Designed miniproteins, single chains. Designs and how they scored, part 37

Each design is a single chain, and the fold is of that chain. pLDDT is the mean over its residues in the fold that is shown.

## One batch from the design tools (miniprotein)

Design m1214
Fold by ESMFold2-Fast:
Structure m1214 (fold): chain A 88 residues (1-88)
Amino acid sequence: VNEKDSLGRTPLHWAAIEGDLEKVKELLENGADVNAKDIYGFTPLDLALASGASQEVIDLLRKNGAVISGPDENGRTAGVWLVENGWL
């Protein structure tokens, strides 16, 4: 559940970007690290907020101790990264 891809992202990072409430629930129940950081320092909550995930997804992440980490070392937020890389 905490396997990192080439971007350092776990399955929870991608479920958060997609706003997939069922997948977020499943991953958290299976011991997903709610505050795992990708290679840019972004947490699942950073990416959920940036992608416009539903309030239900945001609330579930926060209930499980999710925190935002802020911008990367170049001052780019998760939202800016997603737009610049064609994810939004």
Scores: mean pLDDT 76

Design m1215
Fold by ESMFold2-Fast:
Structure m1215 (fold): chain A 81 residues (1-81)
Amino acid sequence: MEEEKKEEELAKEFGIERKGGSPLHEAVRAGDLELVKKLLEAGANVNAKDEAGLTPLDIARIQGREEIVEVLLKAGADPNS
């Protein structure tokens, strides 16, 4: 409940439409490295799972976005999740 409210607040602040994931999931899907960094600095949950059970790190790896993978890992993403 608290995490869901935080994700909704971040979506409103950064103008992100949530489509089954957190704002961080959407920024990763868009490949927007700067938005990913801003969301992490704003306190986005780096290990949040979307409706498919995917973390932002999972999506970045699937898409081959190496720079986003590195940023997420530095922010505390679990490499085994």
Scores: mean pLDDT 76

Design m1216
Fold by ESMFold2-Fast:
Structure m1216 (fold): chain A 57 residues (1-57)
Amino acid sequence: EKIYDLSAIRKRAGLSQAETARRLGISQATVSNIERGKLRPSEEVAKKIIELTEELS
């Protein structure tokens, strides 16, 4: 039910899904699925999303 704001973070940074995937160390398809709310990120990916949010501050 809870959707991560990955799409909002990405748009705020001006990043493409492919660029975001590179930064998170995952596939572009995984980024797309997380943004669509079809998949919750793993613990490792969630940590990297937090790191990305901090880098963009």
Scores: mean pLDDT 73

Design m1217
Fold by ESMFold2-Fast:
Structure m1217 (fold): chain A 72 residues (1-72)
Amino acid sequence: KKEEAEKLVEEGKKALEAGDYEKAREYFKKAIELDPESVEAYVNLAEALDKLGDHKEALEYRKKAAELYKKA
């Protein structure tokens, strides 16, 4: 449900702020699973991936966020 996805994005942001990038990645992936149209979850997942050094994967998720944003 969208409300559950929104809470996962909030928890992911807290993990990102605390430097727990792997935990942040998992929260944002779960948020996307519940709400595949969450631009915010894709953007924050890309940031977590960049912090983990997965720059290529981060770029792919940013492209997905841009595609979703254009459709909104």
Scores: mean pLDDT 83

Design m1218
Fold by ESMFold2-Fast:
Structure m1218 (fold): chain A 65 residues (1-65)
Amino acid sequence: GEAAGGVAVAVRDYTATTPEGLTLRAGERVRILAAFDDGTVLAESLATGAVGIVPLEVLEVTSLE
């Protein structure tokens, strides 16, 4: 998969539909832990510390390793 290990900002609201998903609001910052080939990422909310899967399309990467 694509290299991960950066910080991103949610560009829109996203509501998780599974327990493994991460709910985000527009403007929330996340740390990208892993990227997957299906267009999703495993991310950690910098506001709450919650970890879950979000679509890459709702994130704007601001910093990479």
Scores: mean pLDDT 76

Design m1219
Fold by ESMFold2-Fast:
Structure m1219 (fold): chain A 84 residues (1-84)
Amino acid sequence: DILEAARNGDLSKITPESDVNKADAGGATPLQLAALSGHLEVVKKLLELGADVNAGNPTALVAARMSGNEEIVKLLLEAGADPN
């Protein structure tokens, strides 16, 4: 499960064949869960594989700010995250 892999930081399960934009019933995306959990390398891989940087509610940028990881915040802004 890509959502579980993103939440747990399991980079080995994030592959080009993964549905990187898969949302759960609540609208949580892999990018949002990785950002919330502070998993920088998973965030990088998801963006590389075409994850929608502005998908989810809350967005990955909001989640990264909640986690306090400034490197992930910068990465998401570089990838085109809406700062609003």
Scores: mean pLDDT 80

Design m1220
Fold by ESMFold2-Fast:
Structure m1220 (fold): chain A 75 residues (1-75)
Amino acid sequence: QKAFSLFDKDGNGYISAAEMGTVMRSLGEKLSDEEVELMIKLADKDGDGQISLEEFMAMMAAHDGNIVAAMTSVK
């Protein structure tokens, strides 16, 4: 819920590396910006450093709504 509100903040339909870093830190993950970017690159098939809201929602649904599990499972 709290993480979902952070993703809604921008309202642009995409999640940038910076926004993802903010969400991960809010969930208690101590990740550097580089680590967040690497996780996004592993999950992001487009390689543009952005994840669409629809792709993110599908990822959340596949991992029982767990953002951390979704971002770490795609290696």
Scores: mean pLDDT 57

Design m1221
Fold by ESMFold2-Fast:
Structure m1221 (fold): chain A 62 residues (1-62)
Amino acid sequence: PLPVKFEVGDKVRALKDGTYNGLSFKKGDVFTVLDTNDYGWLLVQDENGNTGWIPSDLVEKL
């Protein structure tokens, strides 16, 4: 699918449970976007300070 436009500082919510690049999360978890790349991935930080790259199609913008 065509990626949604995300920006650094956006709050995003997980649409499903997953584990990607060492970051584990559940549907409904909220992240802060720290970085974006040209491949449709987001560097996100969870509420506990854990960071990881996840596909942007797994989250919705809040």
Scores: mean pLDDT 80

Design m1222
Fold by ESMFold2-Fast:
Structure m1222 (fold): chain A 62 residues (1-62)
Amino acid sequence: AVGAIVRVVEDFEAKTPEELSLKKGEIVEILEVVDGDYVRVRSLETGKEGLVPKRVLELLSE
């Protein structure tokens, strides 16, 4: 959900300028649900924003 704080559960490497590279264990905030497969997030570690696949994220604020 938008505003949710989530953990990265597997490494992801950006292949386009719109995507954000993330390492397993990073904490990010969901800014936007773009489609069924991708969300826009902000890294709480770096402050960088980008698109990542939903599959690499785990919701922490349940």
Scores: mean pLDDT 77

Design m1223
Fold by ESMFold2-Fast:
Structure m1223 (fold): chain A 62 residues (1-62)
Amino acid sequence: FEEGDIVRAVKDFEAKSEDELTLKKGERLKVLEVLDEEWVLVESLETGESGIVPKSYLEKLE
């Protein structure tokens, strides 16, 4: 993943902290920053909310 990529949640993810974003399967998001090998900062294109999510819960739309 790269900054500016449009991605989709492949499964539901429930936030465990304020910094994390809850995902619904099929939700579309924009990558804001790749933090490390496991975590990505994203913005929901549906709600406008931002937070960190596990990279393994996302797929790139191409």
Scores: mean pLDDT 81

Design m1224
Fold by ESMFold2-Fast:
Structure m1224 (fold): chain A 94 residues (1-94)
Amino acid sequence: GGMLQGLSLTAGFKAGLAGDLDAVRGMADSLLDTYEYLKKTRPDNKESLELQARQLLAFADGALAGADVTGDERVRRLALEARERARRLLEEVK
């Protein structure tokens, strides 16, 4: 729900603002791993899959906002990659 998306957005913004490439990559990969785990263990639970995809999207949007403040092109690229992955997951769950 909105609370988890807000937390993911804030985490992304903090990591992006800090220029912490390992945090941006690691958090995005963790959210993706959770999506893949849910897809394997609970494929019929579309609500949980959509929630995880939306969390990844919120995280990516936060990281992009952080990159926009600092001008860090490496953070921006990682955030755009995470955003595109989240978009594909949302299309898959639809």
Scores: mean pLDDT 86

Design m1225
Fold by ESMFold2-Fast:
Structure m1225 (fold): chain A 96 residues (1-96)
Amino acid sequence: SRTEELGRRLLEAARAGDLEEVRRLLAQGADVNAADEEGRTPLHLAAEAGHLEIVRLLLENGALPGARDNEGRTPLDLAREAGHEEIAELLEAARS
């Protein structure tokens, strides 16, 4: 479906750090909480990759900071593992 295609493109854009594509896809109705085959959301992928501004944009659009992938990892867990301290602080605040 269109929704599934938009979700797939959003996951790719979030991982790649393409802020303007993320913004366009969200404006087109992409599911901010779309999940890949591993249960990872755009927020997981942006947090792991260190894309702070995309993390902010996703949270502003209703991304779930407590979402768990198939291994039970949250975006916060991935940010911490990758050493992205500013993203980890932002995600901790968003969970409160």
Scores: mean pLDDT 90

Design m1226
Fold by ESMFold2-Fast:
Structure m1226 (fold): chain A 68 residues (1-68)
Amino acid sequence: SEYETLFKLFDRDGDGVLDAEELRAFLRSLGLDPSDEEVEELIKKYDKDGDGVLDFEEFKKLYEELMS
């Protein structure tokens, strides 16, 4: 799965979640240059658990909406 491969590539800590730095690195790989504030806003939009990180399902939804 492309989603699983990308998630694992950017999950540097191997903890099964993406933090703000890991998400920013992912967005930069797509040719985007988000500010720290924009990354935080994206996390808040997709973070259903309110823990400040994205799990695989939240990441998948974000990626699908970015590629639409």
Scores: mean pLDDT 78

Design m1227
Fold by ESMFold2-Fast:
Structure m1227 (fold): chain A 103 residues (1-103)
Amino acid sequence: GSDLGRKLLEAARAGQDDEVRLLLSKPGADVNAYDEVGYTPLHLAALFGHLEIVEVLLKTPGADVNAYDKGGLTPFDLAVHFNTGPDKDKIVEVLLKYGAKKN
């Protein structure tokens, strides 16, 4: 995997809004980078409740709102079932706005 992809996944998990924006601006940035369990930056931002990062990722051309992890879970699934933060409902709404499928 690219060093950019690894850094993007880490920044999305950690809620580092400015770092996510910076990394996505770089040539060769893959908005759909994935880790060893198939989590994309969007999976991690949705799971950990980082609303602004979810919005930035979904506005990025080529972002796969319905990406499956190795367990067959989408960012929407992680937001609905595992996000316990205050922005859960807003994250669910913005995912649906960008074409997330309800199971």
Scores: mean pLDDT 89

Design m1228
Fold by ESMFold2-Fast:
Structure m1228 (fold): chain A 58 residues (1-58)
Amino acid sequence: MLYQAVKDYFSSSGSVLSFKKGDILEVLEELSPRLLVAKSLTTGETGLVPKDYVEEIK
């Protein structure tokens, strides 16, 4: 399912995805109610994404 970043998120951790507002993310798995595993379609990177920073594209 496609999600769009509503805010910039910056992380130096290799397990957490960094992204910018407006980036499109393909959600691969919901790890917990607050964390998603997603792939950035902008950068091609995969990582953990805080659910509060993204919104589902309808």
Scores: mean pLDDT 80

Design m1229
Fold by ESMFold2-Fast:
Structure m1229 (fold): chain A 63 residues (1-63)
Amino acid sequence: MVGDIVEALKDIPAPNSAFLGLKKGEKVEVLREYNDDLWLVRSLETGKEGYVGKSDLRVLGRA
């Protein structure tokens, strides 16, 4: 859900500038649920925003 802190389950490359690349274990905040496959997230380490596939993420809890 929006506002949740989620963790990357694996290293995720960014295929283009609209997507956010993540390392396994990196934590991000969910900003928007764009569709059934993609979330717009913000990295807690870098502050950068981008899309990530939600199936590669694990929800940890509320921000």
Scores: mean pLDDT 77

Design m1230
Fold by ESMFold2-Fast:
Structure m1230 (fold): chain A 59 residues (1-59)
Amino acid sequence: SLRDKILRLIGLELRKIGLEFDLELAEKRGDKEKAKELEEEIKRIEEEIERLRKEIEEL
């Protein structure tokens, strides 16, 4: 449903904010491996957000 898609979008946006915060902390600590993992996870979340936004705009 449209409602479920909007709620999922909100959840993904909140998760992205949390991951961006964790990335900033990893970068400040010089944890390159953790920073790379977080960048890859953020990229996956961004791709899912873009797909979901497009689906919502078509409805």
Scores: mean pLDDT 87

Design m1231
Fold by ESMFold2-Fast:
Parts: sequence; C-alpha cells; structure tokens
Structure m1231 (fold): chain A 70 residues (1-70)
Amino acid sequence: SAEEALFNLFDTDGDGKIKKGLLAGLLLSMGFPRPSEEEIDELIKKFDEDGDGTLDYEEFLKLMEELKKK
C-alpha cells in the first residue's frame, strides 16, 4: 500500500519506527502543508503510546486515518 511504502521510506533505521524529526518530511511528501513544530508535538502526543518520540507502524496507521479526516 501507499502507507506501507511511505512508512518504509521514513523508517531510516529499519527498526519499524519513524522518529519525530521525520514527521514534517512525511507530511510534506503526502501533499500536506508544512506542519509547525507545535502541530508535530501534538501529533506525537496523541499517537505515541510509548512516549519515546517515535511512531511504530500501528501508530502511523492511526495518524494516517486522522489525516484522511482533514
């Protein structure tokens, strides 16, 4: 899927997680306007269940569903 391909592109460590610092690039690659640092912090706060500043694939899919509602 497009989401799976996008996740793999931004999973730079190959550990099944996307780091907070890569979220702006991910959103831009999807055609969203450039997110503010505050918007990135709110997305991490909402979807990062582990509180480690990364999104695993399940958390990433929840983020994608939230973005589709906008």
Scores: mean pLDDT 74

Design m1232
Fold by ESMFold2-Fast:
Structure m1232 (fold): chain A 93 residues (1-93)
Amino acid sequence: MLEELEKKAKEGDALAARDLGMEYFNKKDYEKAIEWFEKAAKQGDSLAAAGLAYAYGKAGDVEKAEKVLKELVKEGKISKETAEEMIKEIREM
């Protein structure tokens, strides 16, 4: 339920924030997907940070998507090769 996920995410649950980001992404509400993925990513959720990059790509902000992926590589959370592959996918959106 979105209301339950939103309550948990507002209380600081990074997993709930990531799940909420995914729900909005699936609804093609990329602005809200960005908001919730960003909250989860700031709490250290690397999967949410990847979701944030894809959400920026879908919103047409390729530069912000690439910046998010480069930060994940710098933090050692994904490989340079994985980030390069994701950037290629985002540029093809």
Scores: mean pLDDT 81

Design m1233
Fold by ESMFold2-Fast:
Structure m1233 (fold): chain A 63 residues (1-63)
Amino acid sequence: SLELGRALFEAGKEAFKKGNYEKAIELYTRALELFRQSGAPKEEIEEVEKNLKKAEEELRKAK
């Protein structure tokens, strides 16, 4: 559902803010799957994709 996808996206942003990049990636990925399945607006999907990419970059720097 859209509501669950948005909740997962917010949780992912919180994980990212705390430096939990692996958890952020997990949550962003789940949010993307739900958004795509629910027909979320392209802008919302693109925002999650951008944040996912940022989390992946930060994880690579931390490792």
Scores: mean pLDDT 85

Design m1234
Fold by ESMFold2-Fast:
Structure m1234 (fold): chain A 61 residues (1-61)
Amino acid sequence: SLEGIYKVTEDTLLGFKKGEVVKVVELPGGKGYEAISLTTGQVVSLSKEGLEEFLEKAERL
């Protein structure tokens, strides 16, 4: 599973900034994810592909 807590390593087009801590959770039915900034409270809904792109700019804690 791609669920976990991640540190953002560079600014993203999703509005997450370098240094933010983001919690990723899988949505019910296995059809997508939510990324929740623990720093700002921002929530972004992502497909699997969108999450995989985001994770190129994030490091698992």
Scores: mean pLDDT 86

Design m1235
Fold by ESMFold2-Fast:
Structure m1235 (fold): chain A 62 residues (1-62)
Amino acid sequence: ALAVGQLARAVRDYVARTPDELTLRRGDVVRVTRVEGDRVLAENLATGEVGWVPASVLEPVG
């Protein structure tokens, strides 16, 4: 399960559907900043962008 402060990697591409969602490419590494059921608020470590993404798009790293 994903936890706040955890690093995670996108397992597939995800295109933001609203301005508050995060667009990710497969392999992007994010930090989880909030967990709300099946959604997480994540920061893309390469771009600094923050947005909501389905937890199913992410896998824990380390």
Scores: mean pLDDT 84

Design m1236
Fold by ESMFold2-Fast:
Structure m1236 (fold): chain A 72 residues (1-72)
Amino acid sequence: VDLNSVEPSEELAITLNNIGVVYENLGKYDEAVKYYQQALEIRRQVLGDNHPDTIKTEENLGVVELKKAVSK
């Protein structure tokens, strides 16, 4: 549960996830992976593993890692 954590926050996780999406759309999969990993770590801490937004970030990370693997 969130107990007023000032550094890791849902807003920061949303921002990091959005940056990951931007890099993925640019084909910069290495950068996208980094930002999705950071967003996932924060969401697991703030929202928990079973939250829909945490699961969505896990799916985004899996998709971009697959794209990176297929891309050479």
Scores: mean pLDDT 79

Design m1237
Fold by ESMFold2-Fast:
Structure m1237 (fold): chain A 60 residues (1-60)
Amino acid sequence: GPVLARALEDWEGETPDELSFRKGDLLEVLARPNPVLWHVRSLTTGREGFVPSRFIEVLE
């Protein structure tokens, strides 16, 4: 099934490939290419991008 996560902090992406989010936003983890940078989709906006994994919490 989908791997869901929640944003722990507000974060602004610096490039078009990065996804900006607000604290509490629900995200779907699409890929984990390395331990610090994950590819996610926002469930709020439907947009996809890379985010720092330290600012998101995987939901059980």
Scores: mean pLDDT 84

Design m1238
Fold by ESMFold2-Fast:
Structure m1238 (fold): chain A 110 residues (1-110)
Amino acid sequence: ALEAVEPPEREYNPKYTRGLITSAYLGDLEEVKEAIENGADVNAQDEWGNTPLHWAGVSGNREIMELLLRNGADVNAVNSLGYTPAMVLRSHGIEVRGGTFTEPNGKSYG
């Protein structure tokens, strides 16, 4: 994919956006940090409408979830199945309040 056969990947910084989605799913905090530092869209959607935050919820990695939320990730983004990241996070034991993630120290994001 060196030539522009996939215009959405090129438009949305393809290396870092793809890396962000994949690393959020795999629970790779270092790759997530690198992608965000290089301007990846934290609210980018894959072909099923899943954002990096949906996939962070699937991986159950709280540090990745907190990093995404601090960088403007939307806990209310709806995927093609009608699920929000808040719903996915809760299914993995991560607490949310009013569509917002709340840390044990009382900080809220969303």
Scores: mean pLDDT 68

Design m1239
Fold by ESMFold2-Fast:
Structure m1239 (fold): chain A 99 residues (1-99)
Amino acid sequence: NILEAAKAGDLDTVKKNLNLKNLTDANGRTALHLAAENGHIDIVKLLSDVNVADKDGVTPGLVALLSQNEELIKVIKGSGGELTPKAEELAEKLKEALE
């Protein structure tokens, strides 16, 4: 499915299943969350319009920030602001809650 494809970096399967881009896993994570977590930049570019929080309040933007992958962060910020300053504020709050 689209979630497994995004996690594995299968761009063709993600393209075929774009109508399912809002589908979530058991933790409320979308394909964009999984692509960001695994550094699949091409899939992140394709799914850039889905900035939805998972069950823990984590957005794909926050996943990208936590990955420390500078190229991924650059791509998401360049996609028209789907990573907002609010995602960085949520990252700080999440670090505070986990520490």
Scores: mean pLDDT 69

Design m1240
Fold by ESMFold2-Fast:
Structure m1240 (fold): chain A 58 residues (1-58)
Amino acid sequence: DTEEELKERAERLKEAFEYWLKTVHPSFKELIEAAKKALKLYDEGKYEEVLKIFQTPL
């Protein structure tokens, strides 16, 4: 896949994950850490890895 295609898909998942982060209680540190890892991978341009993380729902 092209980086543009992966980025678009990852961005859609990122939006869903960010919404999830806003609603999850701060006490769920493991879930929050997983979400932050996904956002870090997105920031690093590792879109394929972001998609893999988002495919393992909580």
Scores: mean pLDDT 71

Design m1241
Fold by ESMFold2-Fast:
Structure m1241 (fold): chain A 119 residues (1-119)
Amino acid sequence: VGSVNGFLLMDLLGEDLSHITREQLEEGVERVRGENSEDTLRVVEQLLADGADVNAALPSTGWTPLHIAAAIGNLKMVELLLSHGADPSAKDYDGRTPLDVAREYGHEEIAELLEKAMA
């Protein structure tokens, strides 16, 4: 059942953005619902501009927003997060970097971008 897949990024961002207006978060959820679109990039950019911690880690997994972007295969989101200071060498609780996650999920272009960002 894939009902939670579309909200994994929103769950992470919601935890990181507990101080941000709930109304803005709800608008973001509506815009990204069911699609990996350019609207997702605008929502993430707005959240980062509002002071979201680009390197915040989910307590249960150690996943950062960059791990999530690498897993879903959104190249433009990976570039956006890196431009805002995302740590491409951050490790989850399994010792995996966003690069490792991109490779596990078969996103070669993202893996190449992350490898260059770690150099």
Scores: mean pLDDT 64

Design m1242
Fold by ESMFold2-Fast:
Parts: structure tokens; C-alpha cells; sequence
Structure m1242 (fold): chain A 58 residues (1-58)
């Protein structure tokens, strides 16, 4: 499953949760929020999909 449902290059909490579930990892809403907070340096509560994908490749 793809994690960018809108094709606008950003990930919401729901899209992140779906991405991890597709990989066999179940995350709570709090765990998703922590991941966003860790990667989101701006504090707006969303992640850039391209940047997230690149980070996961490293």
C-alpha cells in the first residue's frame, strides 16, 4: 500500500499508521504522533513524504 493518498507529498498520522501496518507493525496514535514530532522540525504535525521515504532508506 502507498502512504501518500493525496499525492501532495505530505504524510498525515493516518497515512503513517497505514504505512507501518502494511509492513506488519501496528502503531498507536500516540506512537505515530511521536514519530511526527521526532521528524517534524517545524511542529506543524505533518511530514514530507519524500523526506520520510529517504530517511527510511538510510
Amino acid sequence: AEFDTDGDGVLTAAELRAWFEARGRRLSDEEVARLIAEADTDGDGVLDAAEFARAQSV
Scores: mean pLDDT 63

Design m1243
Fold by ESMFold2-Fast:
Structure m1243 (fold): chain A 64 residues (1-64)
Amino acid sequence: STINVREQLRQELLELGLSEEVAEEVMEMVDKGASKEEIREFLIEKGVPEEKAEKAAELAERAG
């Protein structure tokens, strides 16, 4: 079984409590090579709690 790194990241973001819409936007940012700081800032602007935004940005950085 080939592990799809992007699908795994999406699943982890959803498990963290992000909405499907926000998770999809994070996935698009990863595809464009966004930094951990850019992803974190984006999530905070979208109303994601700072602690969850940090975790999501860390997961996205590991996938990139």
Scores: mean pLDDT 80

Design m1244
Fold by ESMFold2-Fast:
Structure m1244 (fold): chain A 56 residues (1-56)
Amino acid sequence: GPELLEAARNGDLEKVKELIEKGADVTAQDEDGNTALMAAANAGHKEIVELLAKKR
């Protein structure tokens, strides 16, 4: 959902963890086809990228 992509883009690791624990879809895409993993990677948030890659 948009909350997971927003948290990933902003580097909010704790919020990303919370949303995943609540069942957020890590494969969800925005209007441009970006996933939370892509948003974190574009923003340079390596720890979030590693977390999301392990959930695939």
Scores: mean pLDDT 79

Design m1245
Fold by ESMFold2-Fast:
Parts: C-alpha cells; structure tokens; sequence
Structure m1245 (fold): chain A 89 residues (1-89)
C-alpha cells in the first residue's frame, strides 16, 4: 500500500488521469477488477509487495463506491486521495 501511495503523493490531476488511462486498457472509461488486478498487482509486486487476490479485491471494493464492479475516474481519484490522507504525516 505505502509504495502505491508514494506513486501519487505530490502528483497533480494530470498524473491521476494518465494512470487511470493506463488501468483502463480497453478505453471504456471504467476500470474492471481484471484490469485493476493486472496493473495494480504487477506494480505492487514490482515495488516489493506480494499482494493476495483477497487484498487486491479489498482495494478494488474500497474504490468501487457503487458496488457495480467498475471504477470510474471520480471513484479512482477519491480512493487515491483517501489513501494519501490516511497515510499523511
């Protein structure tokens, strides 16, 4: 988690938009759990974490406010902002 937060700490909205587009591999304007798991899981592993499918599902559900199985840009940005705030010193 902390390393993922470091990727967004001090970044502006354009960074969030670019990262969202990276996760949105089919360009439909929403992130599926499969897209989220593939990209976030790989990033966390590259940063030295070993996330379980359960941990990735928990992160996805935290971002998916509507529970529809999709994350839009507003939900994604709010999720990251909340992660930064909860770990801010």
Amino acid sequence: MDKLIELFKGKDDSFYEEFFKLLDTDGDGVISFEEFKAVIGDILKALGYNPTDEELEALFKEADKDGDGKIDFDEFKEWIDNLIKSNAK
Scores: mean pLDDT 71

Design m1246
Fold by ESMFold2-Fast:
Structure m1246 (fold): chain A 84 residues (1-84)
Amino acid sequence: SKELLKRAVEYLEKAIEALEKGDIEKAIEYAEKAKELLKKLPETPEVIRAINAVEGAIRAVKAGKLEEAIEALRLVKKELEKMI
């Protein structure tokens, strides 16, 4: 639904803001919440790519690659916004 997609985008924005503030724990929490909302959508190629990209960003955060994670989350957010 468009509502689930909008909520996922909101959590991705919160994850980005948390990373910019150095709040790693909240960033991971928000990114995981976005991923769980995306998993409730139909399994289209776009949704599968978004889930994989969010998982990649979470791994980048855990590896200390914060700039890579921020850029990945920003790209996913922009792609999902096109679907709303």
Scores: mean pLDDT 89

Design m1247
Fold by ESMFold2-Fast:
Structure m1247 (fold): chain A 63 residues (1-63)
Amino acid sequence: MKGDIVEAISDQPKAIPRMLGLKKGDIVEVLKVVSSDWWLVKSLKTGEEGYVGSSALRKIGTK
């Protein structure tokens, strides 16, 4: 859900300009759930925003 804090459980390369590249263990905030498979997130490490596959993420908290 929007405002959830989630952790990347696998590396995700930035394949297209609108995606966010992630490394396993990166922490991101969910900005928008676009579909069940794709979330718009913000990296808490870099401040970058982009789309990631939801299957690569696990919820660890909320703001």
Scores: mean pLDDT 77

Design m1248
Fold by ESMFold2-Fast:
Structure m1248 (fold): chain A 127 residues (1-127)
Amino acid sequence: MEYSEKSELGRQLLEAARNGDVKKVEELLKKGADVNAKWLDSTNPSYIGSTPLHLAAENGHLEVVELLLKNGADVNAKDDTSGRTPLHRAADNGHEEIVELLLKNGADPNAKDNYGYTPADLRERYK
């Protein structure tokens, strides 16, 4: 019973983080949603293994990123598809304010994805 509730809260947290819904993220975390929940739904296979922090960073949701980090989000979590961290996702999408915030919170700028790219390599790519 508890496992199913926590899994559903985690799914909702992933969607709220992807959408930038700060109020819903805060509500779900207060309800005991796992801040490091992983996307397991095959309806969007590119997100498999992504955490709420990956999705917020990719989509430029600065306030959600701040809230997740304050609640113990793993800044160096790797997704299960590309081996990318939240810092890779922010850098690839040109979200410089989020890149700076993640680095201040201990993100590894030298982490390599499954293709050998660091976040710095991705920062030079145009959107």
Scores: mean pLDDT 83

Design m1249
Fold by ESMFold2-Fast:
Structure m1249 (fold): chain A 66 residues (1-66)
Amino acid sequence: MDPALERAFAYWDTDGDGTLSREELRAVLEALGRKPTDEEIDAFDVDGDGTIDFDEFVRLLASVAK
């Protein structure tokens, strides 16, 4: 696993529960120099439960950052 991705996730996962909220995900994308739309955030919330786990986060960054 990429240590930079683990560090980024841990930094944004303030609760330490292994998930990011939609608001935290938006903040991550903004920190990466992006301006995500609500549609983009909703597209990354595949489960529709309002949280993003680490595996989903890694897949998201792999698909958008390449």
Scores: mean pLDDT 68

Design m1250
Fold by ESMFold2-Fast:
Structure m1250 (fold): chain A 61 residues (1-61)
Amino acid sequence: APGDLYRALGDYEGRTPEELTLRKGDLLEVLALLPGGWALVRSLATGRVGRVPLAGLERVA
């Protein structure tokens, strides 16, 4: 399938409407890697799309 599957390593609070709020253990599809260590992701639980720090994510096998 297109996009890599990742898991949130901890909680993250989005600061803008473009940022996604995460809870530890959330599963995310990475849609694009962005400059400055950000990723554009889709939440598998909610279907919401937004930006998150890539350093807070773990790739799922």
Scores: mean pLDDT 82

